# Designed miniproteins, single chains, continued (5): the designs that were tried, part 23

Each design is a single chain, and the fold is of that chain. pLDDT is the mean over its residues in the fold that is shown.

## One batch from the design tools (miniprotein)

Design m16821
Fold by ESMFold2-Fast:
Structure m16821 (fold): chain A 99 residues (1-99)
Amino acid sequence: SMLEEAEKLLEEAEEEIERAERLLAEAKEALKAGKTEEAIEKAEEAIREAERALKLAMEALKLIPDEDKELILRAIGLALRAIGLRIDAELLIEKAKAA
């Protein structure tokens, strides 16, 4: 069903967000350790994972009926988390380049 497809896309989006969060945490630790190149590489990878998560959440949102408010809120929440991770990673790259 369209709902099962939407749920699968949201599960994939959540997995991509978890990968982005882990990569961003690793990037922050690398920057604290003075490993600037590693920090930038991990942050760039976090941006790619976050952008993939956003696309998956937005595709899922197209499949969700208006009456399924819980699933709509989950899709919106995942999209906002992905946007936040992208911004945080971009700011980390700017900080790393300035150091």
Scores: mean pLDDT 91

Design m16822
Fold by ESMFold2-Fast:
Structure m16822 (fold): chain A 73 residues (1-73)
Amino acid sequence: APPAPAEAIPRLEALIAEDPDNADIWLGLGRAYAALGRLEEAARYYEQALALDPTNEEARRNLAQVRAQLAQQ
């Protein structure tokens, strides 16, 4: 089963310290923060994932969704 968002964050932060250029880890942080409703942080992490891998369709779709939610607040 996927880990709870609060449990995923410290694991992903440890992975970022070891491999900061891995777009998939930044994508994982974006997903975890989005699941916690922390949309501004989620957007930043998705933007970082796209900066490292501009072809990542999941990061692009998730960023668009988070930005739409932020525009409604």
Scores: mean pLDDT 83

Design m16823
Fold by ESMFold2-Fast:
Structure m16823 (fold): chain A 55 residues (1-55)
Amino acid sequence: MYEIIYPEDADEALKAILDHLQELANEGKISEKEAEELLKIIEEKSGLKITLKKK
């Protein structure tokens, strides 16, 4: 199982995107590598620290 960790001050639209990405990764619809690449783009555009954890 994967968990995406983000700051509390992230906006609602960004939180919705990250929650959806976490669901896609946990359902196996995207690979861990694809999730990491998407999160890197989101970090670069938002300036927020976002981490992917595998449980």
Scores: mean pLDDT 79

Design m16824
Fold by ESMFold2-Fast:
Structure m16824 (fold): chain A 88 residues (1-88)
Amino acid sequence: MLKYDREVTVRAGDEREIKLKKGERVLLRIEDGTAHVTLVSGESVGIRDAKTGETIAHLKEGESVDLEPGDYIIGAGSDSVLKVTVEA
């Protein structure tokens, strides 16, 4: 598993804002539902499966990805803001 600086857990019905500093890594745990993750501001973020390290997505500002339940490591190349909305 990749190292991370903090953990954020979300579930169906949640809407969360995640602020990342340049070089910070966050473990995003999705307990249920489908998480719609958008990079609201920042240069880019990389999203990887927390167990395998496989790259799931690279988001630029304004881009989104849908994530199924599981654990993901999100790394920021710049100070960044993510919006996470979890559908039931």
Scores: mean pLDDT 86

Design m16825
Fold by ESMFold2-Fast:
Structure m16825 (fold): chain A 66 residues (1-66)
Amino acid sequence: SVEDIEKLLKDESVSVRAAAAWGAPGYFEKTGDGRIIEPLKEALKDESEVVRREAEKALERIKEIL
């Protein structure tokens, strides 16, 4: 669910947050649930460069699905 992905995007572990961002486009493709877009935009401001890059890639993949 969006709520589960939002929780993972705010996890204490950088690798968990990056994995959540990476998986978000697959969730959007399956469900069409645009509520994931706002949490991904917030992940663009993450303290970790790795998480920011994965969020950017995720938003680009969502644009391709739309």
Scores: mean pLDDT 83

Design m16826
Fold by ESMFold2-Fast:
Structure m16826 (fold): chain A 58 residues (1-58)
Amino acid sequence: DEEAEKILENAEKAIEEYKDNKVVLLNVLHELRELKKKYPQYSERIDKLIEKVEKLLE
């Protein structure tokens, strides 16, 4: 799905650019969790990004 791919691409860029910005990282985390509910077929890729965000928030 074009929409899911675009959201994932934007999330990856946001994580890279804003790794020290907890507000942006929390928003990305929320968006990824919602994306997983809508597109469970992308769960593996989404879970990898969620793990990266959670690591940065520690």
Scores: mean pLDDT 82

Design m16827
Fold by ESMFold2-Fast:
Structure m16827 (fold): chain A 61 residues (1-61)
Amino acid sequence: SMEEIKAVADKALAQLSKVLSEEDVKKLEETVRELIEKGASLEEFENALLQKYLELAEAQA
């Protein structure tokens, strides 16, 4: 489960790095680390990443 969450995080970070500044990427990596350490579910993880992705994609447009 943790390996699956890490794989999803890596793919999401790769895509989000195209729309995020370096500072935002660092903050997002910290958030990802916290979610993994607290044992967040895959659902919680995906929801947090999707919400942030949509906000940043809309702001860039």
Scores: mean pLDDT 71

Design m16828
Fold by ESMFold2-Fast:
Structure m16828 (fold): chain A 69 residues (1-69)
Amino acid sequence: LKKEAKELLLKAIALELRAIGLEIEAEYLLEKHPDDEEAKKEAEKLLEEAKKLREEAKKLRKKADELLN
């Protein structure tokens, strides 16, 4: 494994873990405050941020794959 590819994979994993944390937080807000419009909007923002982190992680994984080719 090239050093650069390893660093990209570690960054991707860190972003994926952060996304999971945001997804859990959003799920908690929706579970505890299902009828709260503000809680729903906050959960939507957390899920949108998690989605962006997952897309960034996906790009890093693609770059790592290109380096390992």
Scores: mean pLDDT 85

Design m16829
Fold by ESMFold2-Fast:
Structure m16829 (fold): chain A 65 residues (1-65)
Amino acid sequence: DLEALIEEARAVLPSLSGGLGEQARLGIEALELLLNNTEENRKKAEELLEKEKELRKEVVKKREE
């Protein structure tokens, strides 16, 4: 359930900082837009998810796990 995923993400958000916090916030905002499913919200959600993906890739690469 998308709403449950958003709630779980929100619960973790206060414990995240720096780039992880910003990445999580963008993802949550995109998911919230999808809950109110309009054409404008879908377009905004796609843009936010693409920004989130780019931030995620940078964070993972810099971690060098």
Scores: mean pLDDT 68

Design m16830
Fold by ESMFold2-Fast:
Structure m16830 (fold): chain A 65 residues (1-65)
Amino acid sequence: SLREEYERLEEQAENLRRGTESVRENAESNPENREGFLKLAEQLEEQYREYRERAEELRRRLEEE
């Protein structure tokens, strides 16, 4: 169902958000590899935005029905 797909996307987005926070924390703890961690965090943030957009699209469809 659309609701189950929406819930799955929300869960995946939340996992990406937590992962991004962990990576940024690692950037602060490991200054010698800070640039690598920050680049990874940017990639995860981009994926998070994509998942949030997909979830919002499904949410709109659920509200129309």
Scores: mean pLDDT 82

Design m16831
Fold by ESMFold2-Fast:
Structure m16831 (fold): chain A 62 residues (1-62)
Amino acid sequence: SSAEKSVAAGIAAAKAGDDAAAGAAMHELYRSGATPEQLREVAAASEAGGARAGARQALKMA
C-alpha cells in the first residue's frame, strides 16, 4: 500500500538525516491513513538517527 511504502521511505530518510524527505513521507503517510504504530516507527527512527524534524512532524500529525 502507499502507506507501507511511505513508512519505508520515511524510516530510510530519517535514519539518513534527510529531514525534508522524512517530513514529506510523514505528511503522505498521515494522509494515507497510516496507523499510530506506523507514525511512531518513523518518529523513533528519526530520534535514533538524530534527525529531529521527522520526529517533530510525526508528533504534530499524530
Scores: mean pLDDT 68

Design m16832
Fold by ESMFold2-Fast:
Structure m16832 (fold): chain A 62 residues (1-62)
Amino acid sequence: MTDEEVIERAEKLAEEYKKVKDTNPFEADVLRALMLILIGIAKANGDYETAERIEKILKEAE
């Protein structure tokens, strides 16, 4: 999986999160957890720049 593919997945999760955050808190929490998992995977792989970009995407979605 490329860094670009990981970022694209994070952006898609953030858009779904924005759509459901006010109507379905459970689904929003699941989407947020998936983004946190992507951040954890990036950090575990030493891809700190990718992790920082995903953290920014999550923060902007909140």
Scores: mean pLDDT 80

Design m16833
Fold by ESMFold2-Fast:
Structure m16833 (fold): chain A 68 residues (1-68)
Amino acid sequence: GKKLLEEIAKEIKELYPQVEVEIVGDDTLIIKGDLSVTELTALALKLIGDYPEVEVSVEGQTITIKMK
């Protein structure tokens, strides 16, 4: 739910203060910023491992997290 997405957004901002995070509705979190391919890959893998309730998608420089 939205509360879980808010907690994920807070964790991401603590790790990568330069990224922008946006919650859309109650089920989607969008992460956008100037991250290297290595940082994007590491963050996506961490999210997939830590949060089984969400689907993680990477498109270019954008990571989209959606509640299952």
Scores: mean pLDDT 81

Design m16834
Fold by ESMFold2-Fast:
Structure m16834 (fold): chain A 66 residues (1-66)
Amino acid sequence: MEISEEIREKLKELLKKYFNVPDEYADEALEQLLSQSIENIRKYLETKYSKEFADEIVKLLEEAKK
């Protein structure tokens, strides 16, 4: 997958901050996140957190999957 180093680091930090993912599992969690549909992730985050947070994460995920 074409993931820029900057986007990868941002996503890993978000996983650690919001999902309490340990550093050792951050790469595995990132791969699981990237295997999900962007629409499913957006709906989940919008429901659980906020539209603003969902938009920010979805933008990073779209850049990561490009």
Scores: mean pLDDT 73

Design m16835
Fold by ESMFold2-Fast:
Structure m16835 (fold): chain A 94 residues (1-94)
Amino acid sequence: SAASLAEAFLAFLRREARKALEAGVPGERIVEGMVEALGAFLESMRANNIPISPEVAAALLAGLREIFEEVTEGDEEVIRRAVERVERLLAEAL
């Protein structure tokens, strides 16, 4: 159930991102925290021998990109750098 875990992870990040925005945390800092959380999630999956499929990786990238766009109010440069970091983490997990 890598797909179910990824869906739960994205739902958790969306809730935490909204709470952080309400608390006045800058969008770039929220993005940094979410990329770090993805790294920890992927390490947890690896440690439990749960493989990440290309479909799950694509869903994680798409979901994270949507949250990045919301929390940065469409800051293209911040989003581009964050997406590049996410793509590298996902490539290492595949």
Scores: mean pLDDT 89

Design m16836
Fold by ESMFold2-Fast:
Structure m16836 (fold): chain A 70 residues (1-70)
Amino acid sequence: MSRQELFERMMEVMERLNELLQQAQQRGDVDTVSRLYLVSLRLQDTFVFGSDQEVQEEIDRAEEEVDRLE
């Protein structure tokens, strides 16, 4: 997968994370807000400093976390 394709996948996951984070904030679910914020930070950090494989693995983990919360 190209770095551009990984960026596009990351942006899609980030959009889903942001929607869930907003919903959790509206409910006052501090634990879920904290978890989603950390997932977002980790994904962004991995994209800046990680390899293509590390980015793909982190996107896959973020997608699994989002799917679990939906």
Scores: mean pLDDT 83

Design m16837
Fold by ESMFold2-Fast:
Order: structure tokens, then C-alpha cells, then sequence
Structure m16837 (fold): chain A 104 residues (1-104)
């Protein structure tokens, strides 16, 4: 099971870190962003690799039982629901419930 806060509120211009914690270790973590009415987009793959076209303000880390996504210099456009997927090698991907990020 992967646990995340249901909602986080941060101020424009701040740095925010979203954290996912699992009850068991995983090999790979991916981070995704989804806005209402828009497709889900990949931000970070394979624990820490930024996906093509993703803003350099966004970074990820993940190992074992913890994955984190850090967004620097927060913008109103960063307001979205953020999801983690995790995989043990040879098994199916599992998904988190997601964290809704509100930017004020």
C-alpha cells in the first residue's frame, strides 16, 4: 500500500515536497500529474529521471519505501493532482490514491 496526503496547499513561489510512503519496498517509482479535463502526464520515471519536456523546477527521488517529488518556485500551473506508481521487478504496477496540490 502506498500512502500520500490527500491534499497539500502551498503558496506561489515556495518549494513544495510531496512524499509517498509504502508499507513494503518497491524497485521503481514514477510520478504523474493530472489536471481536471487533461490527460495524465509523466513527470519522473525510474525513481529520479525527469521525463522529456518536464520543467527543471521539478525533481524526484525514490528508494525502497519512500518516493518524493520536489517542485521549486511553485507556479499556479502546478495546481493539480499528483500520483505515484510503484513496481517490484516482475510484478504489476500499483498506484497511489494521489495528492491534490492547491497553489495560493
Amino acid sequence: MITMPSSVTAKEGETVTLTATSSEPYDLFNWYKQKPGKPKELLIKNNSERAEGVDERISGSGSGTTASLTIKNLKKEDEATYYVSAQKLGEDWVYSSGTKLTVK
Scores: mean pLDDT 84

Design m16838
Fold by ESMFold2-Fast:
Structure m16838 (fold): chain A 67 residues (1-67)
Amino acid sequence: MSLPDPREVARALAAMGLALAKSAFPNDIEKLREFADRLVELLAKYLSPETVEEVRRWIDEEIEKLK
């Protein structure tokens, strides 16, 4: 099998991070968004801007669902 696309790996890591943050702050959207912003900043150091934007969009959509 070929390795998964870096985009898929980044999304999986972001999903895991968000799940942990949601567990810690289930009703604190501000803390969740703060965590997500920091996570995206870290990913931006290792991934292409295109991949970072895709992950950021996915994270924003997930946070909006908690409204």
Scores: mean pLDDT 73

Design m16839
Fold by ESMFold2-Fast:
Structure m16839 (fold): chain A 60 residues (1-60)
Amino acid sequence: GLEELIERLKKESSPEIQELLDEIEELRKKLEEEPSPELKKELNKKVNEYLELLAKEYPK
């Protein structure tokens, strides 16, 4: 299923991608505790960095 595919992708991901995903999760948890525009911008920045790394490591 999709869950199995996601777990496989996580296992195959580089340490850099895994680190960014961990940072994104931490920022998301902080936003749940105390939402702020600055934290939302920081989260969006990390998501963009993740997408850029993904495109760099897995180009079309």
Scores: mean pLDDT 72

Design m16840
Fold by ESMFold2-Fast:
Structure m16840 (fold): chain A 74 residues (1-74)
Amino acid sequence: SAMEERELQGARELADMMVENKLSPAEVARWVRYLLAEGVSLRTLEELIRRLAEQDPELAAVAREVVEEAKRAA
């Protein structure tokens, strides 16, 4: 849907912003925890991680760990 497409685009833009502004691993982890708390879908977070992995594999790995931790706690 157009709404789902907008959410995925927002995730890509957020990933680009994180890289452009040179966010630390701790800042990326905090952002991903915030998005999880706000109820952002796992699909949207997967798109964020995919886009991060294209530019900064270390930040992508940090985002992935936060998502996997949340899955283990569920």
Scores: mean pLDDT 87

Design m16841
Fold by ESMFold2-Fast:
Structure m16841 (fold): chain A 88 residues (1-88)
Amino acid sequence: STEELLEKIKELFKKAVELANEADRLMEQGASPEELQKKVEEIDKLVDEIFKLYQELVKRGASFEDILEAGAYLVAAAALRVTLKNAL
């Protein structure tokens, strides 16, 4: 169902936020670029998963409101990755 896809997108976004917060803590602790790069790669994988679910949501003819909400989560997750990568 489109509702299930949207809920999965929300859960993946929540995981991306948690990883970004972990990366922020690692930066405060003076972690190596290599440790931070691992978090970038984990977030990148989540962004790819959100994108695939977003495409499926569109393909299934979800409502415009659901597509907009899913798109907002996708953009926000991608922004977390860009922010972390720029801090490296």
Scores: mean pLDDT 87

Design m16842
Fold by ESMFold2-Fast:
Structure m16842 (fold): chain A 66 residues (1-66)
Amino acid sequence: MQEQLERAREVARREASRIPDPEIARQAERGAIEQARIAIEVDKRPLSDEEIERIVRTVAANLAAR
């Protein structure tokens, strides 16, 4: 669990670093990590790197549209 969550944090941080707005990047990173945590704790299934990257991009796009 902790090792899988640590991997998710690394992937989310890496993808978020591509977002030019640091506030949007921070919120997108946090959102992706929270989704990864829920997947591990509730669904007992870790998210793939691609799923985490997609969540970061989706959250960032939604925040930028506001």
Scores: mean pLDDT 80

Design m16843
Fold by ESMFold2-Fast:
Structure m16843 (fold): chain A 87 residues (1-87)
Amino acid sequence: LTPEQAREVDVAAELIAAIVGYLYLSKENAPLVIEHAERVLALDPKNARAYVILAKAYKVLGDEEKSKEYAQKALEIDPNNEEAKKI
């Protein structure tokens, strides 16, 4: 694998982990979901889906300010993101 290919695989793996956690999002698993979404953003800073996952995870934790900040960042990257618009 080239460094570019390895990065693409890492982004996909971290995004899948974040999505799986997000499907069963709770206060107990939200910190792990946040960790995976943040790893996606470390590799791909303009991944709108990772920002949506962060916004919903922080909302479940009761952090409305961070939830709104991440939802807004998702909309700045993808203005048509239906999930981000509902946060």
Scores: mean pLDDT 77

Design m16844
Fold by ESMFold2-Fast:
Structure m16844 (fold): chain A 75 residues (1-75)
Amino acid sequence: AEDVYAEVKAQLEAARAAGLPRATVTVISDAPPYEAMTAAQKAVEDAGAELVSLSARRLPNGKTEVTAEVRLPAP
């Protein structure tokens, strides 16, 4: 699940650097859905951003796809 945390953090940092007010972050992980979602939520909270929605689905290959809709602080 640390892979989800790192990837969400990286995508949010990129969105913030680009001056975006919102971002949709999608990460694929080997972690179970609950663990992947928990890591994504923590990354959003640690970034000081607002989590608008969070979802996860299991892919046919056994991996988890996590999607987080995030509101970034105004510049």
Scores: mean pLDDT 82

Design m16845
Fold by ESMFold2-Fast:
Parts: sequence; C-alpha cells; structure tokens
Structure m16845 (fold): chain A 73 residues (1-73)
Amino acid sequence: APSPLERLEAAFEAILASISDPALRRELQGEVDAVLAHLRDVEENGSEEEVKAALARAEAFRAGLEAAAKAAA
C-alpha cells in the first residue's frame, strides 16, 4: 500500500491538475512544494512524533487546497 506521504503527493497532484488557471496552479504548486519539502525534511531528520505532526498539518493544508481549487473552478 502507498505510504501516507505518497498518498498526499498523489492527492496534491490531482488537485493541482484540476485547476485550469495556469497562474493560480503555479502559485499553489509553490505552496505544495514547500509543504512536501518540509515533510521530507522531517522524515529524514525529525522524530516519529514530528513526522506525525507534519503529516497532520499537511492533511489540513490539503483540505484548504481542495477548497481553493473548487472555488477557482
């Protein structure tokens, strides 16, 4: 089964692909890249608890990203 990080990456890709406006998609892609970079850094250098906290924060960000994409459609 895919890891939580892999599922989150796939979800972010799907949400960004749903955005027709290339300027908005580019802006939100930057935010997604920052969230994923933090998650990867915490997986490499952080504790198990820090990974769980970062994943929870990324899931909250995903919900906001989905709402923003739907508003832009």
Scores: mean pLDDT 82

Design m16846
Fold by ESMFold2-Fast:
Structure m16846 (fold): chain A 60 residues (1-60)
Amino acid sequence: MEEAKKAAEEAVKLGKERASADEGQEATAKFVEAANKQSEEERKEAREYATKLGDEVSES
């Protein structure tokens, strides 16, 4: 009985974890979108900084 009860509890826990995967999918999508926007902003800033540096060298 104890082994069967633990097996059932573990199966329920595993099923609950998998059911939560769909819910986490939307949260993950939002996180990825935020991370992508941050990366794009960093790339844009790096590019603008490089351009500014080139302009200053050309001006001097």
Scores: mean pLDDT 62

Design m16847
Fold by ESMFold2-Fast:
Order: sequence, then C-alpha cells, then structure tokens
Structure m16847 (fold): chain A 55 residues (1-55)
Amino acid sequence: DLNKKIQEVVFQNSDKLVAELRELRKNGASQEELEQVREQNEQALNQAIDELEAS
C-alpha cells in the first residue's frame, strides 16, 4: 500500500515537473532557472514521501 502511494506521488511529481520545465523552456528560461525548479521539485517530493511514511 505505502509503496504504491509512493510510486503514484513520484509519477505525478515527475509528470508535473516535465510539463513545467517544457513551459519554462518555451518562455526562454535559463538553465539556472530550470535547475532551481528541478531542485525545488525534488525537495517537495522528498517532503511528500516523508509525510506518507509518517503514517
């Protein structure tokens, strides 16, 4: 159950990140801006997983 929830969160987070990065690139975002978005997304994902594991 927990593993399935983690996989779902990871999948949704990944899809959202890809969509956001595409939109940013379309608007001419710099490589630095893209990397910051990736790092923020990773922190959010880690928090979501930690929250799931906290029962």
Scores: mean pLDDT 81

Design m16848
Fold by ESMFold2-Fast:
Structure m16848 (fold): chain A 58 residues (1-58)
Amino acid sequence: MEKLKEEMRKIIEELAKLGLKEEAYEFRDKAVLAIINNDLEELEKIVEEAKKVLEKAK
């Protein structure tokens, strides 16, 4: 869980730095909900989706 949380935090920060603040906030909200529900599978999916958005934005 902790590694996924840290990874998600870094991706959100990078998205915000690229000017994709709306996407960053959306992923943050989804990640927070998954963390509250202790849903590791959902958090992993969110991280993968965020990575794809970040890679396309570079």
Scores: mean pLDDT 80

Design m16849
Fold by ESMFold2-Fast:
Structure m16849 (fold): chain A 91 residues (1-91)
Amino acid sequence: GRKEVLHAVGLVLRLIGLILEAELRGGVSEEEAEELLRILRELVELAKKGVLPGSLVAKLAERVLEVLKKGGASEELIEEAEKLLEEAKKL
């Protein structure tokens, strides 16, 4: 219901913040950050329409985690991405 959509939106906003922090710290390339942020913004638009499945949020959290690991992001950022993925799996 609406509560689940709002929880999913909260996770998407946290993923956006994580990508922006990783870009600022050099843990993700500008090109990869732009692509991930584009996809995350599309999810926010889906949420406004009442449609945001947790499985889709989980898939993007997995992609964010892989990009951060490949980019050599800090252990702190990788741990936060892992926590967001686990939260998304519970949606």
Scores: mean pLDDT 80

Design m16850
Fold by ESMFold2-Fast:
Formats: sequence, C-alpha cells, structure tokens
Structure m16850 (fold): chain A 93 residues (1-93)
Amino acid sequence: MITLHMTGIGSTPDSGQQAQQDISDRTGAQVHIYTGDNTNSDSIQTSNNNGRSGTQQHPNGIYQGISTSGDDDSNRDTMIQSGLQAFDQMRSS
C-alpha cells in the first residue's frame, strides 16, 4: 500500500479534502492533502517547503507537491489529476 502526501498550496481545506477522498477511492491508497502550511508536523514541507509541483519518493511514502490556480473547483480537479498521475507514474516505472 502506498501513502501519497500532497500539498495544495492556494487551495481551500474543503477542496483539498474532496480531492483526498476522490484520489483514495480511485487508487485504493492512503492520501493526505495539506492546504497551506503544516507548521505542526512539517511532514510534507521537507519535500519542497512550499507545495511546488513535483513527485518524490520518501521512506514513508510518495510526496507530491502541487500549486493550484486558486479557484475551488479547478483546484479540486487539479489535485485529483495530479494525484492520479503520481500513482500512474510510480506504477509505470
């Protein structure tokens, strides 16, 4: 089982949670999406410190940094597509 850690900088918490559920349902993996900074744990900030787009392998799972456009509907769809693409990229390699 793969855990995907994502940042959705520029997204609302609501759109992030909706995207998290959708990606989890489609991939069967655990997904954690952070919208804005997570200063309490820094768990995903260690990947890029600002949610920039990119996929990284981490000992605890896969990290996917993403920056979104700022619109709730677009942000949700962008996070879903990026998450699915990250899993597809991992499986193809």
Scores: mean pLDDT 59

Design m16851
Fold by ESMFold2-Fast:
Structure m16851 (fold): chain A 71 residues (1-71)
Amino acid sequence: SVEEILEEEKEELRKQGEELLEEALKAAEEGNLRKAISLAVASALLYGAAGDNEKAKEALKKVEEAIEKAK
């Protein structure tokens, strides 16, 4: 069914968003601001595409906090 296909696609997008968020947090800890911000935005877009706006906002906030902590 279409509903089952959409759920599978959303799960794939969430997994990709999670992977990019982990990379963004690592880049933030390493002081690579360009990479951290780029990956955070990409992660947020993937979560948003999956319909998870709360996870998208959380991803951006987590990377912002990691950047501030690295200062």
Scores: mean pLDDT 84

Design m16852
Fold by ESMFold2-Fast:
Structure m16852 (fold): chain A 95 residues (1-95)
Amino acid sequence: GLSLTVPTSVSGTAGDTVTLTFTVTNSSGPQHVTVLVTDAAGAVLADATATVPPGTATLTVTLTITLPAGTHTLTATVTSDAGDKATATITLTVL
């Protein structure tokens, strides 16, 4: 099984690049994982892949802010080749 911890809020201006640090906890054997960060429409804004050993691993995802000014809800999803999945929500404020 997987669990995912993400930043609860992030802010910036359009065109800025923000580094997001995610913590993935893996209670299974080693797994290859894909992380996607999507907007409310399901468009992929950022992605990363990694191999996660049993226990806790840190993943870095780079997001370029392309959304208009305002408050946006982003969904971070981690999936493994074994079918494990975890999801968390990030609030993005674009100034």
Scores: mean pLDDT 84

Design m16853
Fold by ESMFold2-Fast:
Structure m16853 (fold): chain A 65 residues (1-65)
Amino acid sequence: MAAREEEARRLIEEAERLIEEGKYEEALRKGMEALRAAEGGSLELVLRAIGTVLRAIGELIDKEL
């Protein structure tokens, strides 16, 4: 169980870093991977992964303009 939660945490951190770098598409992909890894485990990690995905989507919407 811990292994999936550790992976989810790493993926969330990577996605957050990618957002900081302006790599929103890669950030979205990593955030979705984090959400998948967090499902069935920690609710806190699931919610954080969702927040990261939403942030990446928001940045991508800005790119459409």
Scores: mean pLDDT 78

Design m16854
Fold by ESMFold2-Fast:
Structure m16854 (fold): chain A 94 residues (1-94)
Amino acid sequence: STTDVVRSLLDGQIDTINTAYDMSTDPQVQSILQQVITIYQQSQTSSQQQTISLLQQAITMLQQGYDMSTDPNVQQTLQTVINVNQQIIDMINQ
């Protein structure tokens, strides 16, 4: 079901962001990623409409983390997370 797929994708996003956090040496980037993890955890217990809003906030914060990061591996990981985040929003809106 769409609900099961969304939950699986949200769990995967948290794991991927934790990987980016461990790869990053910039405390400001790490702080942004911790806030994004909190947003994803909130989205797991939120309504569909609230989840969309939270995921849109996460995209904005991930874009900030991408722009601040000087590590190409961190940037690539964050871009992947942004892309999957948009797919989740699109699934909920359908």
Scores: mean pLDDT 86

Design m16855
Fold by ESMFold2-Fast:
Structure m16855 (fold): chain A 78 residues (1-78)
Amino acid sequence: NKAKELLKKARELLEKGTEEAKKKAKELLQEALEIAMANNDYDTLREVVELYYELDKDEESYEIQMERIERALEKEKE
């Protein structure tokens, strides 16, 4: 799964803690987000949103996006 591969690489870059690595991690997270949305891969979307929160600590954006993902996941179970 390409989105999961991108997510893993983004996590590794964030652990390096450099500005260059942080910028690259954001690019990979954006790609993973787009792929996960296209495939309705809500598990990967949750992980992407969580990593964005670790990057910017934006609690409002985190809560809004997680609620949207949870609603979509509940509908998928139907």
Scores: mean pLDDT 74

Design m16856
Fold by ESMFold2-Fast:
Structure m16856 (fold): chain A 76 residues (1-76)
Amino acid sequence: SLEEKLLELGAEEVRVDGQTLTIKGDIPLDKIEEAVKLILSDPRIQTVVLENVSDETIEKFRELLKGTNVALEVKK
């Protein structure tokens, strides 16, 4: 599943509620591109919420989701 694969990439917690994917904790910077590819391959996901992640992680997600139909939200 998407959730299991994201946990394997280093996320602390992953939740899917309808069309919203919540990722808690920092995925290593070198794994973020793989994480975004997995997210973009899942047609359910319209919004990614990042909780308790570094500003560097947020910026990398923002860059990789730019121009996609997936929205990014941040919770600290």
Scores: mean pLDDT 85

Design m16857
Fold by ESMFold2-Fast:
Structure m16857 (fold): chain A 87 residues (1-87)
Amino acid sequence: DLEKLRAELIALAEQILELQRAGKDPPDSLHEQALALARKIAELLGLSGEEVERTTISGKKLLISPHEARILGEAMEEAADRAVERR
């Protein structure tokens, strides 16, 4: 279910953002979970492509496609918007 995966990704993005705002480094496990969800979403949308090495904010290097990166970015933007609207 695409909607369920998208909701789980946004929830993980909210957790990552909250930790960053608290001045804490998010654990690698949260980044790995977010990437796994982004991959599943990209696969369901038929958007899987060439993986490119990217460095997370924790310094971890991940192989990630441009579509997965966009999906992660959109989830982070949604999480940030929710945090602003909550205030």
Scores: mean pLDDT 70

Design m16858
Fold by ESMFold2-Fast:
Structure m16858 (fold): chain A 56 residues (1-56)
Amino acid sequence: SLEQLLAEVRARAQQLIDKEVDFLRNVLGLSDEEVAKRRAELEAELDRGLALLRSA
């Protein structure tokens, strides 16, 4: 189903977001505020992408 596909895409994208956030925090040493802002930006982009897929 489309909803199952969207759930799989979200899960995989969330894993990539988590890895980027972990890298920014633990390797590059960014502040909690900067890391949270970047996570929010990536999650907003994911939500927009999933909305486009749902409407296609």
Scores: mean pLDDT 86

